# Designed miniproteins, single chains, continued (2): the designs that were tried, part 18

Each design is a single chain, and the fold is of that chain. pLDDT is the mean over its residues in the fold that is shown.

## One batch from the design tools (miniprotein)

Design m4594
Fold by ESMFold2-Fast:
Structure m4594 (fold): chain A 101 residues (1-101)
Amino acid sequence: SAYEDLVNQVQDVIYKILFDPPENLPSIHNGLAFVLQQVRRIAPSVSEQVKEQIQRIRALLDNKSSREKLVQEVDRLLDIFKQFIPDSYYQKLVDFFNQLR
């Protein structure tokens, strides 16, 4: 399902952002671009909010910002996903993120 693909990609990107950001910047950027592409297909009405939140995360990564700031901006990205993904998929993302932060 398109939601499964989105959830799997978001989980991969979150892991890389929190554990391997300097070494994995190109992979993270590609993953975030894929997430935005999937959101544009599934929920085009929230795609601008997701794009803006991704740009905030990218700026923090490029500036080597603290893990705490990255956690906060990832949490905000998940709040946007809550608006359009089914509750079961949202809960899977939140549970995964809470194990890592």
Scores: mean pLDDT 86

Design m4595
Fold by ESMFold2-Fast:
Order: C-alpha cells, then structure tokens, then sequence
Structure m4595 (fold): chain A 71 residues (1-71)
C-alpha cells in the first residue's frame, strides 16, 4: 500500500521530503508517490510546505504509528 509506505517514510525521515525523494526511497514511480501524497493531504495526514516539500501532520504521525503496529 503506497499510502501506508509514504506515511512510514515521512515519519522515519523526521524531515520534509519531495515527491521525488519519496519515490526513490520507496522504489515506486513519482506518479504513484504524488497520488499517495494527494490522498494523504485530502485526509489531513500530510501537508505541503511553502517550498514544495511534504510533512506529516499530528494526525498523520498517529496514523503512521498505527500502520507500524499493524505491520
């Protein structure tokens, strides 16, 4: 699940990441990374920084912890 993997990658990095950095870290296409990020933004789990990087919201960090516990 690209969504769960993007949440985990952002939580582990503890820093804002670009879509290209996420795609490279996860071994997925930039298109798949962008789609996962867009869905996470719609759910309030990720937000876009002014410089175009993405970061977890507080709710996103909680969701990432749940996915780690389930995996």
Amino acid sequence: DPIARVLEALAEADEPLTVEQLAKRLGISPEEAQRAVDELIAEGLVERQPDGRYVLTEKGREAAAQYRAAR
Scores: mean pLDDT 80

Design m4596
Fold by ESMFold2-Fast:
Structure m4596 (fold): chain A 90 residues (1-90)
Amino acid sequence: MEALAAREEAAARAAARRVTERGEVIPLSVDEAADAVEAAALALGRAEGLSEEELAAARAQVEAWRARALADPSLEPLLRAMGAAAREVL
């Protein structure tokens, strides 16, 4: 589970890097970005047959990222880039 979540985070970061490398302005609020990442994580987890508890853990990780970005605005660009990448896979 933790290894799978880490792989999904790494894939999201790689996709976010590609969006950033294109020089795109990320037109997402922190809430919109977190919602997009959560939706993508839940859709991918369901497709892989993850349990309800594993899906709840994925949701909790996204909410932790949202809380951290709201407490530390320097993290907002990373979360926004991840959200933009998540919207491209949905």
Scores: mean pLDDT 68

Design m4597
Fold by ESMFold2-Fast:
Structure m4597 (fold): chain A 79 residues (1-79)
Amino acid sequence: SELENAREGLEALREDLEGLEELYEREPTEENRRAILAGLERGLGELDKMEEAFPELREEIEELRERLEALRERILASQ
């Protein structure tokens, strides 16, 4: 179903975020910080589109959005 595919997409975004968080902790070079910020912007855009299409996933989307925004804020504060 479309909803099930969206749920799989959320799981993929969560895994991507975990990878970005690990990369930032392990190797926070200028190049990696820029790459992570670009990844976070893409993830946030995907969550916005998903929330419009699947409002029933709003709680899960908001939880993941908060995590993406928290990492983004940490990286921007370090500049």
Scores: mean pLDDT 87

Design m4598
Fold by ESMFold2-Fast:
Structure m4598 (fold): chain A 78 residues (1-78)
Amino acid sequence: SMEELEGLVKFLLEKDPSLSEEDARAIAEHMIKASELYRQGKKDEAIEHAKKALELARKSGSPFAVEVAENFLKRIEK
């Protein structure tokens, strides 16, 4: 939901103020999409979006965003 997206964006920016709002939003959008696909039983598609969130987190230069995205991907892959 939009509320879940905005909450995740705010969480990322609060925990890492060096992260840009654009990067936080891009990472959050792929994480929310992965969660939605996982709830629909579309596990392979969910993993691809979780991997994209991790790629964007690495590109952002935020070690915190990388840790969040890596832990998220590990949970989706189970």
Scores: mean pLDDT 89

Design m4599
Fold by ESMFold2-Fast:
Structure m4599 (fold): chain A 94 residues (1-94)
Amino acid sequence: MLEEKIEEAKKLLEETAGLTEEQKAKLEERIKKDPEGFLIEVELMKLGKRIIEKGELTEEEKEELIRLLKERAKLKNMPEEVLQEAIAAIEEHL
């Protein structure tokens, strides 16, 4: 199950960003270290693709972006203040 999600996620990243060999190597290392964090990164990349395609996010997509950022911050043990600043920047610029 997890491996299938990872493989699909890699495919989505390739379609979205056109990964270099260096980026692919970093992703393999990240997947081995933190597969759940990698899946969150892919969901964030999907939202980035929607911004590129539409030029903006819907309210639902903004809520999903904030939710994913919070989940990622928990997995990476990021300071809450840094997370709140990131969220404020998204709200201010969107």
Scores: mean pLDDT 72

Design m4600
Fold by ESMFold2-Fast:
Structure m4600 (fold): chain A 71 residues (1-71)
Amino acid sequence: MEKERREKLEKAEKEIKEELEKRLAALQEEEDALIAAGASVFEVAEVSMRAILAVAEAIAKLSEKKKEIEE
């Protein structure tokens, strides 16, 4: 049954990585648009904070999935 756990973990890790990559790409586009519009440093920093939160959420999801797969 080790093989099933490994496959589930690999799939979960890949899905979480792809979701995070898409979310970070969208946030980067939003940041670039704000910079082009002459937004304040604080407005740009808010998008950066949202990117950090997205990474933290992805790590939390992966940790939770690992616990779920390990029973």
Scores: mean pLDDT 80

Design m4601
Fold by ESMFold2-Fast:
Structure m4601 (fold): chain A 72 residues (1-72)
Amino acid sequence: SAEARRLAEEAIRLYREGLATGDPALFERAQALIDELVARGAYEEALAVLEEVGGPEERIAEVRAKLEAARA
């Protein structure tokens, strides 16, 4: 969906800004948007963001399992 794509793009933007500035609040905001994507059932977009930001691995595994369940 357009909204899920927007949230994913925003999460990646915030994460990249966090890397550039060193501001931990930006990583917290990016994580909140990933959680919002998962809550909305946008598992493909959430997984793409998690893989782009490099984890955490347990969260990647959790969202991947939800995505596979939704495809079944």
Scores: mean pLDDT 85

Design m4602
Fold by ESMFold2-Fast:
Parts: sequence; structure tokens; C-alpha cells
Structure m4602 (fold): chain A 100 residues (1-100)
Amino acid sequence: NPAAEAAAKKNGVSVEFFLILSSSQFKLAAALAYERGDWETLEAIQNLPGTPPSPEVYREVRERVGGDVDALRDLVLNGDEEERRAAAGLLGQLYVESVA
């Protein structure tokens, strides 16, 4: 999507971040937790506010642990408010990638 790519570059964030903001990523993260029988993570995701994380926090979390399901799970449970939202979005992205 050239428009999404241009917008992402202009705002210093990834195209993936804009795609996450435009979809129900928390629902996908909840589906992953449900399939894994991870009720604690499911409850934590369901209690997150519907606002997306800041682009800076999202990028930091993605660069540090973005491909690590267990580390992202730990952040959803134990991180600060912004880290919890970033980690939930990234878990949703990993679920989409795993079923593609």
C-alpha cells in the first residue's frame, strides 16, 4: 500500500505499525492466547484500553523482543501501560504471520 508506506515513512514508523492501528490486533492477540490456553494473558489483553501505543514505545518493544512470544507475553502481564499495548499488538501480528 503506497499511501500507508508514505505515511509511515513521513511519521518515522513502520508500515506494520500503521496496519496494526487500522485493525483489531488485540482480538488476534486474544485468539493466540485462547488457542494456547493462556487465560492470564487473554484476561490481561481484554482489560487493555482500546488506544494504540505510542510509535516510539511500539518500535522499542518490537526491536527488543518483537519475534519472542514468551517475552511479549511477559510484557503484556508485567509491563507498563504503553508496553502492554505494544506487546499485545505485536502478539497479534505474530499470530497473523503464523497462519499465513
Scores: mean pLDDT 68

Design m4603
Fold by ESMFold2-Fast:
Structure m4603 (fold): chain A 77 residues (1-77)
Amino acid sequence: MEEEELRKKKEELEKRVEEARRRMAERVREAGRKTIEASKGTLEELFRAFADWARVMGEEMERVIEERKRGEKEVEE
C-alpha cells in the first residue's frame, strides 16, 4: 500500500539526485580541463579560470544540496 509508494518515491528521488551529481561531476571535470588549458597562458588567465571552476563547483553543489533538501522534506513531511 502506502509503504510501496513511499519506496518508489524514494527510489525516484535517489535517481534524480544521482543524475544531478553525475551532471555536476561532468561540469566540474570540464571546468578543471579549462583551468589546465589556461595554465599555458598568463597567471591572470589561470586565476580567472580557477575562479570560474570554483564558481561552477559551488553552483552545482548548491543545486545538488537544494534538490536533496527538497526531496527529503517532501518525503518526510
Scores: mean pLDDT 70

Design m4604
Fold by ESMFold2-Fast:
Structure m4604 (fold): chain A 67 residues (1-67)
Amino acid sequence: KDEALGEYIRALRTARANPSDPEAQAAFERARRAFFEANPDLARWFTEDPEGFMAFLERYEAERAND
């Protein structure tokens, strides 16, 4: 579960840095699907409160980037 979240955040960073790279975009889509499949409660949260979910991801990414 945590591995899927880490992969999703990593793929998101790579896709943002490389918007024209189809492999980076495909990796991001796969990681996003895997993350939401492993965490259906978080997928529901994203659907109901996308701003709150994105704020959570930014916080989590910042905390993980230091360790």
Scores: mean pLDDT 74

Design m4605
Fold by ESMFold2-Fast:
Structure m4605 (fold): chain A 83 residues (1-83)
Amino acid sequence: GTVDPEVFDLEVDIALVLIQVAVGKIAAERTGNKKLKEEVDKASEYVDKAIEALRQGRLDEARSYVEKAKEEIKKANKIFEEI
């Protein structure tokens, strides 16, 4: 086919993490919460690494970085609920 399902699934997951990082950055700036900023910045770093791995065709590494970014987003969400 013209679309690789594994690549498409990675692109969707990356896009969803990018949306959550963007929302988290706005929340961190608005609240001034340093801990929230630190977890959002970690998620941003992992998603950037996932994008680079995907560009290089390293699908397993891209998936690993996406999962790490998701874990940092879960931590950020927990902090945000406590503000």
Scores: mean pLDDT 86

Design m4606
Fold by ESMFold2-Fast:
Structure m4606 (fold): chain A 86 residues (1-86)
Amino acid sequence: MTKYVSALVNAVALASPEQVSSIQAEATRGTDDPGEIKVTLTWSEVFPATKLYFDSSAEVPEELRELGEQAAEKAINAVREYIDSL
């Protein structure tokens, strides 16, 4: 998880506001750990799809707090929608 989150944070820090606004977020159950939520972030024009994994019971990781505001909001909202759908 941490290595992928760090790469995403760096990518978002270099992205323009237009690129950040194009991010789509989808939350699904993690395949390797039943307690994990997998968030897939997709960039429409510049970056490949990025996958984040984190514990569904944990507080928001500090790395997500360092992520761009719109990207973090989309990831958090996808997680909340997934949990609410259970």
Scores: mean pLDDT 51

Design m4607
Fold by ESMFold2-Fast:
Structure m4607 (fold): chain A 83 residues (1-83)
Amino acid sequence: MIKFPEDASEETKKVIQELLDLSKYLSRANIVVETAEDIKKALDAARFVVLMAKAGRAGEAQVGPENSMFGEPLAAPVDAALL
């Protein structure tokens, strides 16, 4: 019956808002985009950073890092691991 989609996914809403802000910036800057892939690459980079941060803080694994995004695991911080 009653649903609170906004309240249910506050973190997801914040991520979407950031992506929208980035999209607005790209549109305003009138960046020369040769293909849709250029836009996708920019958005994917921003999304990747957000997903990485969310995964690190133990966010929702179901929405967490996509297998394709993992690719190669980030190199362990040898300086911190040395201790």
Scores: mean pLDDT 50

Design m4608
Fold by ESMFold2-Fast:
Structure m4608 (fold): chain A 93 residues (1-93)
Amino acid sequence: ARAEQLLELIRREAEERLPFELVVAARLLIVAGRPIPESREELDRLMKETFGLSVSDLRDPAVHAAIAARHAAAIAALLAEVEALARALGIDE
């Protein structure tokens, strides 16, 4: 499950002190429905295949804005589906 992948990432972040870019890249891949890779090389490859960006590019705030703009509709649609599911299950924010 994606929650288990996030918990494992949090554990590794606490134990290994993962750089900010690796955490952001892993979260973006999870949102895109991709599994968390076990190596930095696989993470960079998946980022390039999925978003056309390297992990190091995530250090630039302008790159964050470009990703958000390119994927805004898909992110908004996913968020709307999550909110609709939460309402159907009687979960209030």
Scores: mean pLDDT 61

Design m4609
Fold by ESMFold2-Fast:
Structure m4609 (fold): chain A 83 residues (1-83)
Amino acid sequence: TKAEEYAEKALEYGKKGDAEKAGEYGVEAGRASGEEYGEIGGGTGEGLSLLSAGVGKVGGDPKGGAENAGKAAKNAAEGKTKV
């Protein structure tokens, strides 16, 4: 799925130390989850987008924050895929 694809890219860039791209893809993963799964995922997508933006910067570890955001978005997408 698109949300899973963005979540994987966020993790990949996070591992490379590219916190800016990792954060961007983490936000897109959250948004894609909300958009592709509609209103059911709307709150989750918006929450994950805000979480990825906040935790990456406030946590003092942009790489770790982006990885966590990507993982959360991937988990949300997997949950929706199961029905």
Scores: mean pLDDT 55

Design m4610
Fold by ESMFold2-Fast:
Structure m4610 (fold): chain A 93 residues (1-93)
Amino acid sequence: MREELDREIAESFGLMRLSVLERSILHGDPQVLIDDLNQLSQQYSQSSDPRYQQLSQLYQQMADAIANGDKKTALELAKQISQQVRDINLEKM
């Protein structure tokens, strides 16, 4: 039941275009984005599915990169997150 909810949330986030996430990194409020990423990381870390645990780690790394002002690393992590979400969606098939 909880794993199914985590899957729905990950899929919903995965439908967000990479360009929207990149815009948030470059032009958005960094504190709001850090808070959102920390919430997603905490939520996915509670999953028993190792794929969502990996996604949790990527969100935490991205939050840390933004907090450190490392926008280049944050953009690279955003691409990795998009790929991981795509891989999870493919396994659903």
Scores: mean pLDDT 71

Design m4611
Fold by ESMFold2-Fast:
Structure m4611 (fold): chain A 71 residues (1-71)
Amino acid sequence: ELEKKLQELLDSLRRQEEADRARTVGMAEQAIAEYEKRANELKKDPSKKEEANRYVAQIDAARAALEALRA
């Protein structure tokens, strides 16, 4: 009986973790979109090209990590 309740709690935690992962993925997509917007604005300023390139690299890394998390 207690063992069954523990299993149900673990299953609930796993489902909650999956929901939290989906929520985190959504937040990550929003963050990536904000970074893309920032990179595009920085690209308009020639003095900020190096900073824009760093944002692009972070976006690429974040997208790769997000795809791995979604798989």
Scores: mean pLDDT 72

Design m4612
Fold by ESMFold2-Fast:
Structure m4612 (fold): chain A 98 residues (1-98)
Amino acid sequence: SPLEERVEELRKRLKELKKEAEKLLKKIKSSKKASEEELKEAFKLNMEFGSLAVAASVLALVARKEGDEETAARAREIADEAARISSELHKEIMKRLA
C-alpha cells in the first residue's frame, strides 16, 4: 500500500540518521567538552530525528484509522526509536557542556 511505502522510506531515513548519530556520539564520548562544530551537528541531527518522529507518528495515526494495524505499529516503532536517539544525543551534549 502507499502507507507501507511511506513507512519503508521513513525506515531508510532512520537508518541513515542512526549512522550519523553513532559517528557523532563516538566523537563526543572521546572528549570532555563538545566542539562548536559537534554542537551544530548534534542540533541538526536532533531536529531531523524530531521531524522523523512527528512524520512517523502522523503516519501511524493515518494507518490506524484505515485499519492497517501492522503498518501503524511499524510507524510507531520508527517514531519511538527516533525520539529515543534524539534524547540520547541531547543527554550526551549536555554532559559535555557541563
Scores: mean pLDDT 84

Design m4613
Fold by ESMFold2-Fast:
Structure m4613 (fold): chain A 63 residues (1-63)
Amino acid sequence: MAVEVVQSTGDTTPKMTPEQREEAIEAARRGDVGRVYEILSKSVSPSTAGGTVDAVLLSLVSS
């Protein structure tokens, strides 16, 4: 996968559009981790999404 061509940022927190965030929240509501992973992976580096997904999932649901 060639996601490395996306804007390179060393941030731990994923920078998503509001629409992508809403989709991630819906997936989180259902407990659909796979969908959350896909949304985060498309918007954030896989290195960041892999270990942070659970924390981000809870943050998105709480928000």
Scores: mean pLDDT 61

Design m4614
Fold by ESMFold2-Fast:
Structure m4614 (fold): chain A 99 residues (1-99)
Amino acid sequence: MTEKEVALLLLKEAQEQLEKYKAGEKVPLSTLQSALLTLLLAQYKLEPTPESAKVKAMYDEIARLSALAREGNEEAAERGKELLAELSEFLTKLLEELE
């Protein structure tokens, strides 16, 4: 399976989880957050929105801080945890707007 085929499969699965949530099915919050993150990162590449741009910026900064944390930067590790919590809260707020 190519990287592009895997990405399309993950995008389809993410969309299916969000559709189940909209239909009133019980889906875990962590699954919904992961699904929304996947869709927003894909949307940023095709048609950037303020929400997708914000999520992309937070995701890239978390990746940068994680690299620094692995090099022994404790301040980067702590800021990375804080940003991950902020990303989780932002995704939860967007999910609530989907009703």
Scores: mean pLDDT 77

Design m4615
Fold by ESMFold2-Fast:
Structure m4615 (fold): chain A 76 residues (1-76)
Amino acid sequence: MREELERLVEQATKMAKQGVPGAIDNLKYAAERAKLEGRYDLAARALFSLADVYEKQGNLEEAKKLREEAKELKEK
């Protein structure tokens, strides 16, 4: 429904900032669903949060790729 995807992205982003286990899977799901629905602003938000999680885990290469993808979606 209208607000479900926005709430999903918001909750996944909050979980990622708090270091909650499972945040990566939730952010990936939220980003994919947002892209499918054409909500690129939400997809970008989820990808930026996912990049932050990977950076904290030391996966700088994946974090960089995710940030680049998120920027492209925001420029749409």
Scores: mean pLDDT 79

Design m4616
Fold by ESMFold2-Fast:
Structure m4616 (fold): chain A 87 residues (1-87)
Amino acid sequence: SSLLEKLEEILKEMEKLAKELEEAIRNGDLQTAKELLERMQELAREAHDLMEENNERSPEAQRLLVRMLELVSKAKALYDEALAKAK
């Protein structure tokens, strides 16, 4: 399915952004980390909207969306922890 391929591409982009977010936090660049987190949230929303608009309910598509949401949750937790440590 071309839609599944698009969802897989979104997940791969989000995995790259998650790695860049961890690097930004390591470098103390909280502004870049925030922008990366916001982009990850936007991509997860885009994936959800694509699934809804195309009535995509396959177990494979649902697993991809769950993985995207887990990446956003982890990225947000890392960002929130970094903000707390920066004081």
Scores: mean pLDDT 88

Design m4617
Fold by ESMFold2-Fast:
Structure m4617 (fold): chain A 109 residues (1-109)
Amino acid sequence: EKEEKLKKLEERIDKAVADFQARADSLINQIEKEAPNMTVEELKKRAEEALDELNTYVLKQWLLIRFEALKELSDEEADLLLQYFTERVQEILDAFKKRLEEIIKKVEE
């Protein structure tokens, strides 16, 4: 039934967002721990690699969610679910970028 499918897609999105948050937290903690032993150039490269990893995860999950949603839901319902996913992961990504900038500034001192 459509209601059951919608609930499963919402749970799918919540899990993807939670996993993304955990990945972002793990990466920032690793970078912060290693940052005192890195040059500014090495840290910027590490930051770029971490952002590429997170962006790749977001793109993959967005495509999978879109594919699953469009199979069972209207275009409008699928768009709302994708907007919900995008807004939540963007907040996490923005916080991650801000933390990276703070870590880089500390190493530059």
Scores: mean pLDDT 86

Design m4618
Fold by ESMFold2-Fast:
Structure m4618 (fold): chain A 66 residues (1-66)
Amino acid sequence: SAADRERLRRILANLEAVLASQDRVLLLVAHHELPYVIAEAERLNDPELAARLRALQAEIERLLAE
């Protein structure tokens, strides 16, 4: 639905802010939640949103591996 898609876009914006903050606790929470958010984006058949979330996931994983 449009509401579900808009909710996911707000989650994406929040996750991008978490990445910018470099707060380790927030990054760990985001890392645990991202697989579920990506699955929801794919279920809504939004490949652009899913791709953006996967790129964000990779960057968060890179920071957490430090």
Scores: mean pLDDT 84

Design m4619
Fold by ESMFold2-Fast:
Structure m4619 (fold): chain A 65 residues (1-65)
Amino acid sequence: TDELSELGRRLSEGLIAAGLSPDEADRYAAGVVLAYLEGKISREELEELARNPDVERVRRIALEA
């Protein structure tokens, strides 16, 4: 739980650094974490996105969740 929260936080921070607002970043990060919990993306993908956020990919995953 704590590790998953940390991954979501890091993803949100990376999205803010990429030019998203804090509210948008938090919403998309939550969508990506939800997609992982629903089995739509792998743990490896989640960790990769948290390290190097791809804004377009994050949006696609969050919108499909």
Scores: mean pLDDT 82

Design m4620
Fold by ESMFold2-Fast:
Structure m4620 (fold): chain A 95 residues (1-95)
Amino acid sequence: SGGLRQSALNKTLLVTNRILLVMVDRGLYDTDIASKIINASIEVGREFVEKGIDPDKVSDEEIIEMLLGVLRKILSDEDFAIVEELADEVLEELK
């Protein structure tokens, strides 16, 4: 349904927003990297809908791991290292 698709996208975008906020707070904000992170979150949200996964039953940590898996394929090694460090900070905040 539209509601489930919106919930999946909203949850992935909320997790993504935490990574983007850490990027801003560190003075590392980059529009191209941010755009790729947002696109990766949309792909993760689509996968949840296609597989019938309830986003409310998936941890933020699992969503971050899925995002990093997508980003590793589309970012340069240098850009991925930046995003991985930002994601690690978000993961530490979730403990």
Scores: mean pLDDT 81

Design m4621
Fold by ESMFold2-Fast:
Structure m4621 (fold): chain A 87 residues (1-87)
Amino acid sequence: MDYSSFEEAEEALKQLEQQKKEITEELRKLGYDELADEFEQKMNELLAKAREALKKKDLDTANKYLNQAQELITEQHSFIIALKQKS
């Protein structure tokens, strides 16, 4: 989903940074350290590209990377939920 303003995109970036930390910590607590490291690295790359786009006032490029970051968050949330239901 495309953010229609820089303010919305900046709030999304803050939310995704927080969700990255929470998911990374949860994966490590569940014993998936390698997956946590891979997820954190991929998220850091996407969020860095989104930050640079926002600094350049390129909302379209920021939306591209924020959406890719949101997809990774959604994927890992689904994985964590599935793991918690198996115990």
Scores: mean pLDDT 83

Design m4622
Fold by ESMFold2-Fast:
Structure m4622 (fold): chain A 67 residues (1-67)
Amino acid sequence: SLADRIAREVVRETGAPYSVALDAAELILRGWSSGEAAEELVKKYGLPPIIAEMIARKAREWLERLG
């Protein structure tokens, strides 16, 4: 799926766990902003906000490239 392709690129660039990267990719694909997706990752995984924002931003960048 497109979400899986995005998630794999995010894992390669950030070292984030695949499950986190996949959730970020799916949220961005549903039309969530990178900020909204980052907030969800903080709530779900307890990530530091700066790390969640980096992961969400990378997911958006790869959606723009691949979608």
Scores: mean pLDDT 90

Design m4623
Fold by ESMFold2-Fast:
Structure m4623 (fold): chain A 65 residues (1-65)
Amino acid sequence: SDEIREKLVEYLMKEFGLSREEAERIAELLLAGRGDQAGALLMTRHGLSPEQAQEVYEFAEKLLK
């Protein structure tokens, strides 16, 4: 839903300093089940650690339940 997407976008912007455009791309990949691609982009493009990328996955999973 748009509400779940917006919560994930706001989380990524606030906690990790992504732009809205960057956060929307990551959120779209996570919601499409492309978590591996989202994690790779978070680590390689946005400088997140593997632990931080895992936190993003856990946050997204919690929102989708």
Scores: mean pLDDT 85

Design m4624
Fold by ESMFold2-Fast:
Structure m4624 (fold): chain A 92 residues (1-92)
Amino acid sequence: LSEEQEREIWEAFVLIQLALLKKDVERNDVEGVKEAGDIILSTIEEAKKQNPEIAKRAAELAIDGLKRMKETASPEIKKVIDETIKKLEELK
């Protein structure tokens, strides 16, 4: 695979995970959002082991998606999203 194709694959995985997390946000499922956030974090950690630059871009994509979802979330879900964003920023 080219580096560009590898980036697109990791970004696609993150987008799928964000879509699942959004579903849990819409259901006001706090535990579901936390679990989905942990999956995103694990995905970025694996990407970082393979290519730190791809991981940084994937983390930025995840952070942007989470910030968008945070705007309409309940206070408890906002707290979980903020913690996930903080951990993703630390992985960059």
Scores: mean pLDDT 87

Design m4625
Fold by ESMFold2-Fast:
Structure m4625 (fold): chain A 80 residues (1-80)
Amino acid sequence: MEKLPKEITEPLKELKEKVKKLEKDKNPKKEEIEKLKKELEEFKKFLELGKRQLPPEVYEKILEEIEELEKRLKKIEKEK
């Protein structure tokens, strides 16, 4: 099986953990939510414009995970 580079897996794991923390928060700060939205957008751009090429199937899977995190973050915004 093709392994993802740690430069992709580690930021993705970090982003997932940050989203989970915000979901557990009773009243997350708007600044924290906006920061994380920016980080997700930058990571998407990194994947698209970055030097490293992934197999198409792997690339699509990563994008789906990022989009899922973006959706979860939008739900947190609505909670306010």
Scores: mean pLDDT 73

Design m4626
Fold by ESMFold2-Fast:
Structure m4626 (fold): chain A 70 residues (1-70)
Amino acid sequence: MVTRVEDIEVEARGGRDAEEARRLALERLDEVVRQVQAQTGSEVTIEEVTAVEVEGDRATVTARVRVTSA
């Protein structure tokens, strides 16, 4: 078993306001995590959301994830 910690950054646009942009970025983070798990067969766990930056209708979320391979 091998465990590795990585940072993932995702961006979302088209939010009507800052709250919607933040929500879209968090949804995209979940989608990316699910896609990596499907591709690799690894377990991917979000340890911490380290940054959320909002600029008008755009949000960028950076998260630290733990990847465990069997």
Scores: mean pLDDT 79

Design m4627
Fold by ESMFold2-Fast:
Structure m4627 (fold): chain A 99 residues (1-99)
Amino acid sequence: DELVRAVFDAMFDARAARAKVAPEEAAEYRARAEELLAALPEEEKALIAEILDVLRNNDLDTQYAWLVELGRRLDGAEAESEAATRAWIAELRDAIARA
Protein backbone atom coordinates (compact mmCIF):
# COMPACT_ATOMS: atom_id res chain seq x y z
CA ASP A 1 0.00 0.00 0.00
CA GLU A 2 2.84 2.43 0.78
CA LEU A 3 4.42 1.78 -2.63
CA VAL A 4 1.09 2.30 -4.40
CA ARG A 5 0.60 5.54 -2.46
CA ALA A 6 4.11 6.73 -3.35
CA VAL A 7 3.43 6.09 -7.05
CA PHE A 8 0.11 7.95 -6.85
CA ASP A 9 1.82 10.91 -5.16
CA ALA A 10 4.58 10.97 -7.78
CA MET A 11 2.02 10.77 -10.60
CA PHE A 12 0.00 13.60 -9.03
CA ASP A 13 3.15 15.74 -8.89
CA ALA A 14 3.88 14.86 -12.53
CA ARG A 15 0.34 15.89 -13.48
CA ALA A 16 0.78 19.24 -11.71
CA ALA A 17 4.09 19.70 -13.55
CA ARG A 18 3.06 17.98 -16.79
CA ALA A 19 5.28 20.21 -18.92
CA LYS A 20 8.28 18.47 -17.32
CA VAL A 21 7.09 14.91 -18.04
CA ALA A 22 8.68 13.39 -21.13
CA PRO A 23 6.58 10.92 -23.19
CA GLU A 24 8.94 8.05 -22.31
CA GLU A 25 8.65 8.81 -18.59
CA ALA A 26 4.86 8.98 -18.89
CA ALA A 27 4.85 5.49 -20.41
CA GLU A 28 7.05 4.21 -17.56
CA TYR A 29 4.66 5.68 -14.97
CA ARG A 30 1.71 3.95 -16.65
CA ALA A 31 3.51 0.60 -16.79
CA ARG A 32 4.59 0.87 -13.15
CA ALA A 33 1.07 1.77 -12.02
CA GLU A 34 -0.38 -1.19 -13.93
CA GLU A 35 2.16 -3.55 -12.32
CA LEU A 36 1.41 -2.28 -8.82
CA LEU A 37 -2.36 -2.42 -9.31
CA ALA A 38 -2.12 -5.93 -10.79
CA ALA A 39 -0.31 -7.04 -7.60
CA LEU A 40 -3.42 -6.31 -5.49
CA PRO A 41 -5.22 -9.30 -3.87
CA GLU A 42 -7.48 -11.64 -5.86
CA GLU A 43 -10.49 -10.33 -3.88
CA GLU A 44 -10.16 -7.11 -5.87
CA LYS A 45 -9.76 -8.81 -9.26
CA ALA A 46 -12.80 -7.10 -10.80
CA LEU A 47 -11.60 -3.70 -9.61
CA ILE A 48 -8.11 -4.41 -10.98
CA ALA A 49 -9.57 -5.22 -14.41
CA GLU A 50 -11.50 -1.92 -14.43
CA ILE A 51 -8.38 0.00 -13.34
CA LEU A 52 -6.23 -1.50 -16.09
CA ASP A 53 -8.91 -0.70 -18.68
CA VAL A 54 -8.98 2.95 -17.54
CA LEU A 55 -5.17 3.16 -17.68
CA ARG A 56 -5.09 1.79 -21.25
CA ASN A 57 -7.87 3.95 -22.66
CA ASN A 58 -7.28 7.40 -21.14
CA ASP A 59 -4.71 10.17 -21.33
CA LEU A 60 -1.98 10.51 -18.70
CA ASP A 61 -3.62 13.42 -16.85
CA THR A 62 -6.90 11.50 -16.51
CA GLN A 63 -5.01 8.41 -15.33
CA TYR A 64 -3.14 10.46 -12.70
CA ALA A 65 -6.35 12.05 -11.38
CA TRP A 66 -8.06 8.67 -11.22
CA LEU A 67 -5.12 6.95 -9.48
CA VAL A 68 -4.85 9.75 -6.89
CA GLU A 69 -8.56 9.36 -6.10
CA LEU A 70 -8.17 5.58 -5.85
CA GLY A 71 -5.24 6.09 -3.47
CA ARG A 72 -7.40 8.23 -1.18
CA ARG A 73 -10.14 5.59 -1.15
CA LEU A 74 -7.68 2.80 -0.35
CA ASP A 75 -6.00 4.87 2.39
CA GLY A 76 -8.92 6.50 4.23
CA ALA A 77 -12.37 5.56 2.98
CA GLU A 78 -12.00 1.82 3.69
CA ALA A 79 -14.25 -1.02 2.54
CA GLU A 80 -16.57 0.35 -0.09
CA SER A 81 -18.41 -2.47 -1.84
CA GLU A 82 -17.08 -3.65 -5.20
CA ALA A 83 -20.38 -2.59 -6.80
CA ALA A 84 -20.09 0.96 -5.43
CA THR A 85 -16.48 1.20 -6.65
CA ARG A 86 -17.43 -0.03 -10.13
CA ALA A 87 -20.29 2.50 -10.26
CA TRP A 88 -17.78 5.25 -9.43
CA ILE A 89 -15.43 4.03 -12.19
CA ALA A 90 -18.35 3.99 -14.64
CA GLU A 91 -19.17 7.61 -13.72
CA LEU A 92 -15.55 8.61 -14.39
CA ARG A 93 -15.56 6.86 -17.76
CA ASP A 94 -18.81 8.61 -18.70
CA ALA A 95 -17.41 12.00 -17.69
CA ILE A 96 -14.21 11.37 -19.69
CA ALA A 97 -16.20 10.24 -22.76
CA ARG A 98 -18.24 13.44 -22.63
CA ALA A 99 -15.17 15.66 -22.26
Scores: mean pLDDT 51

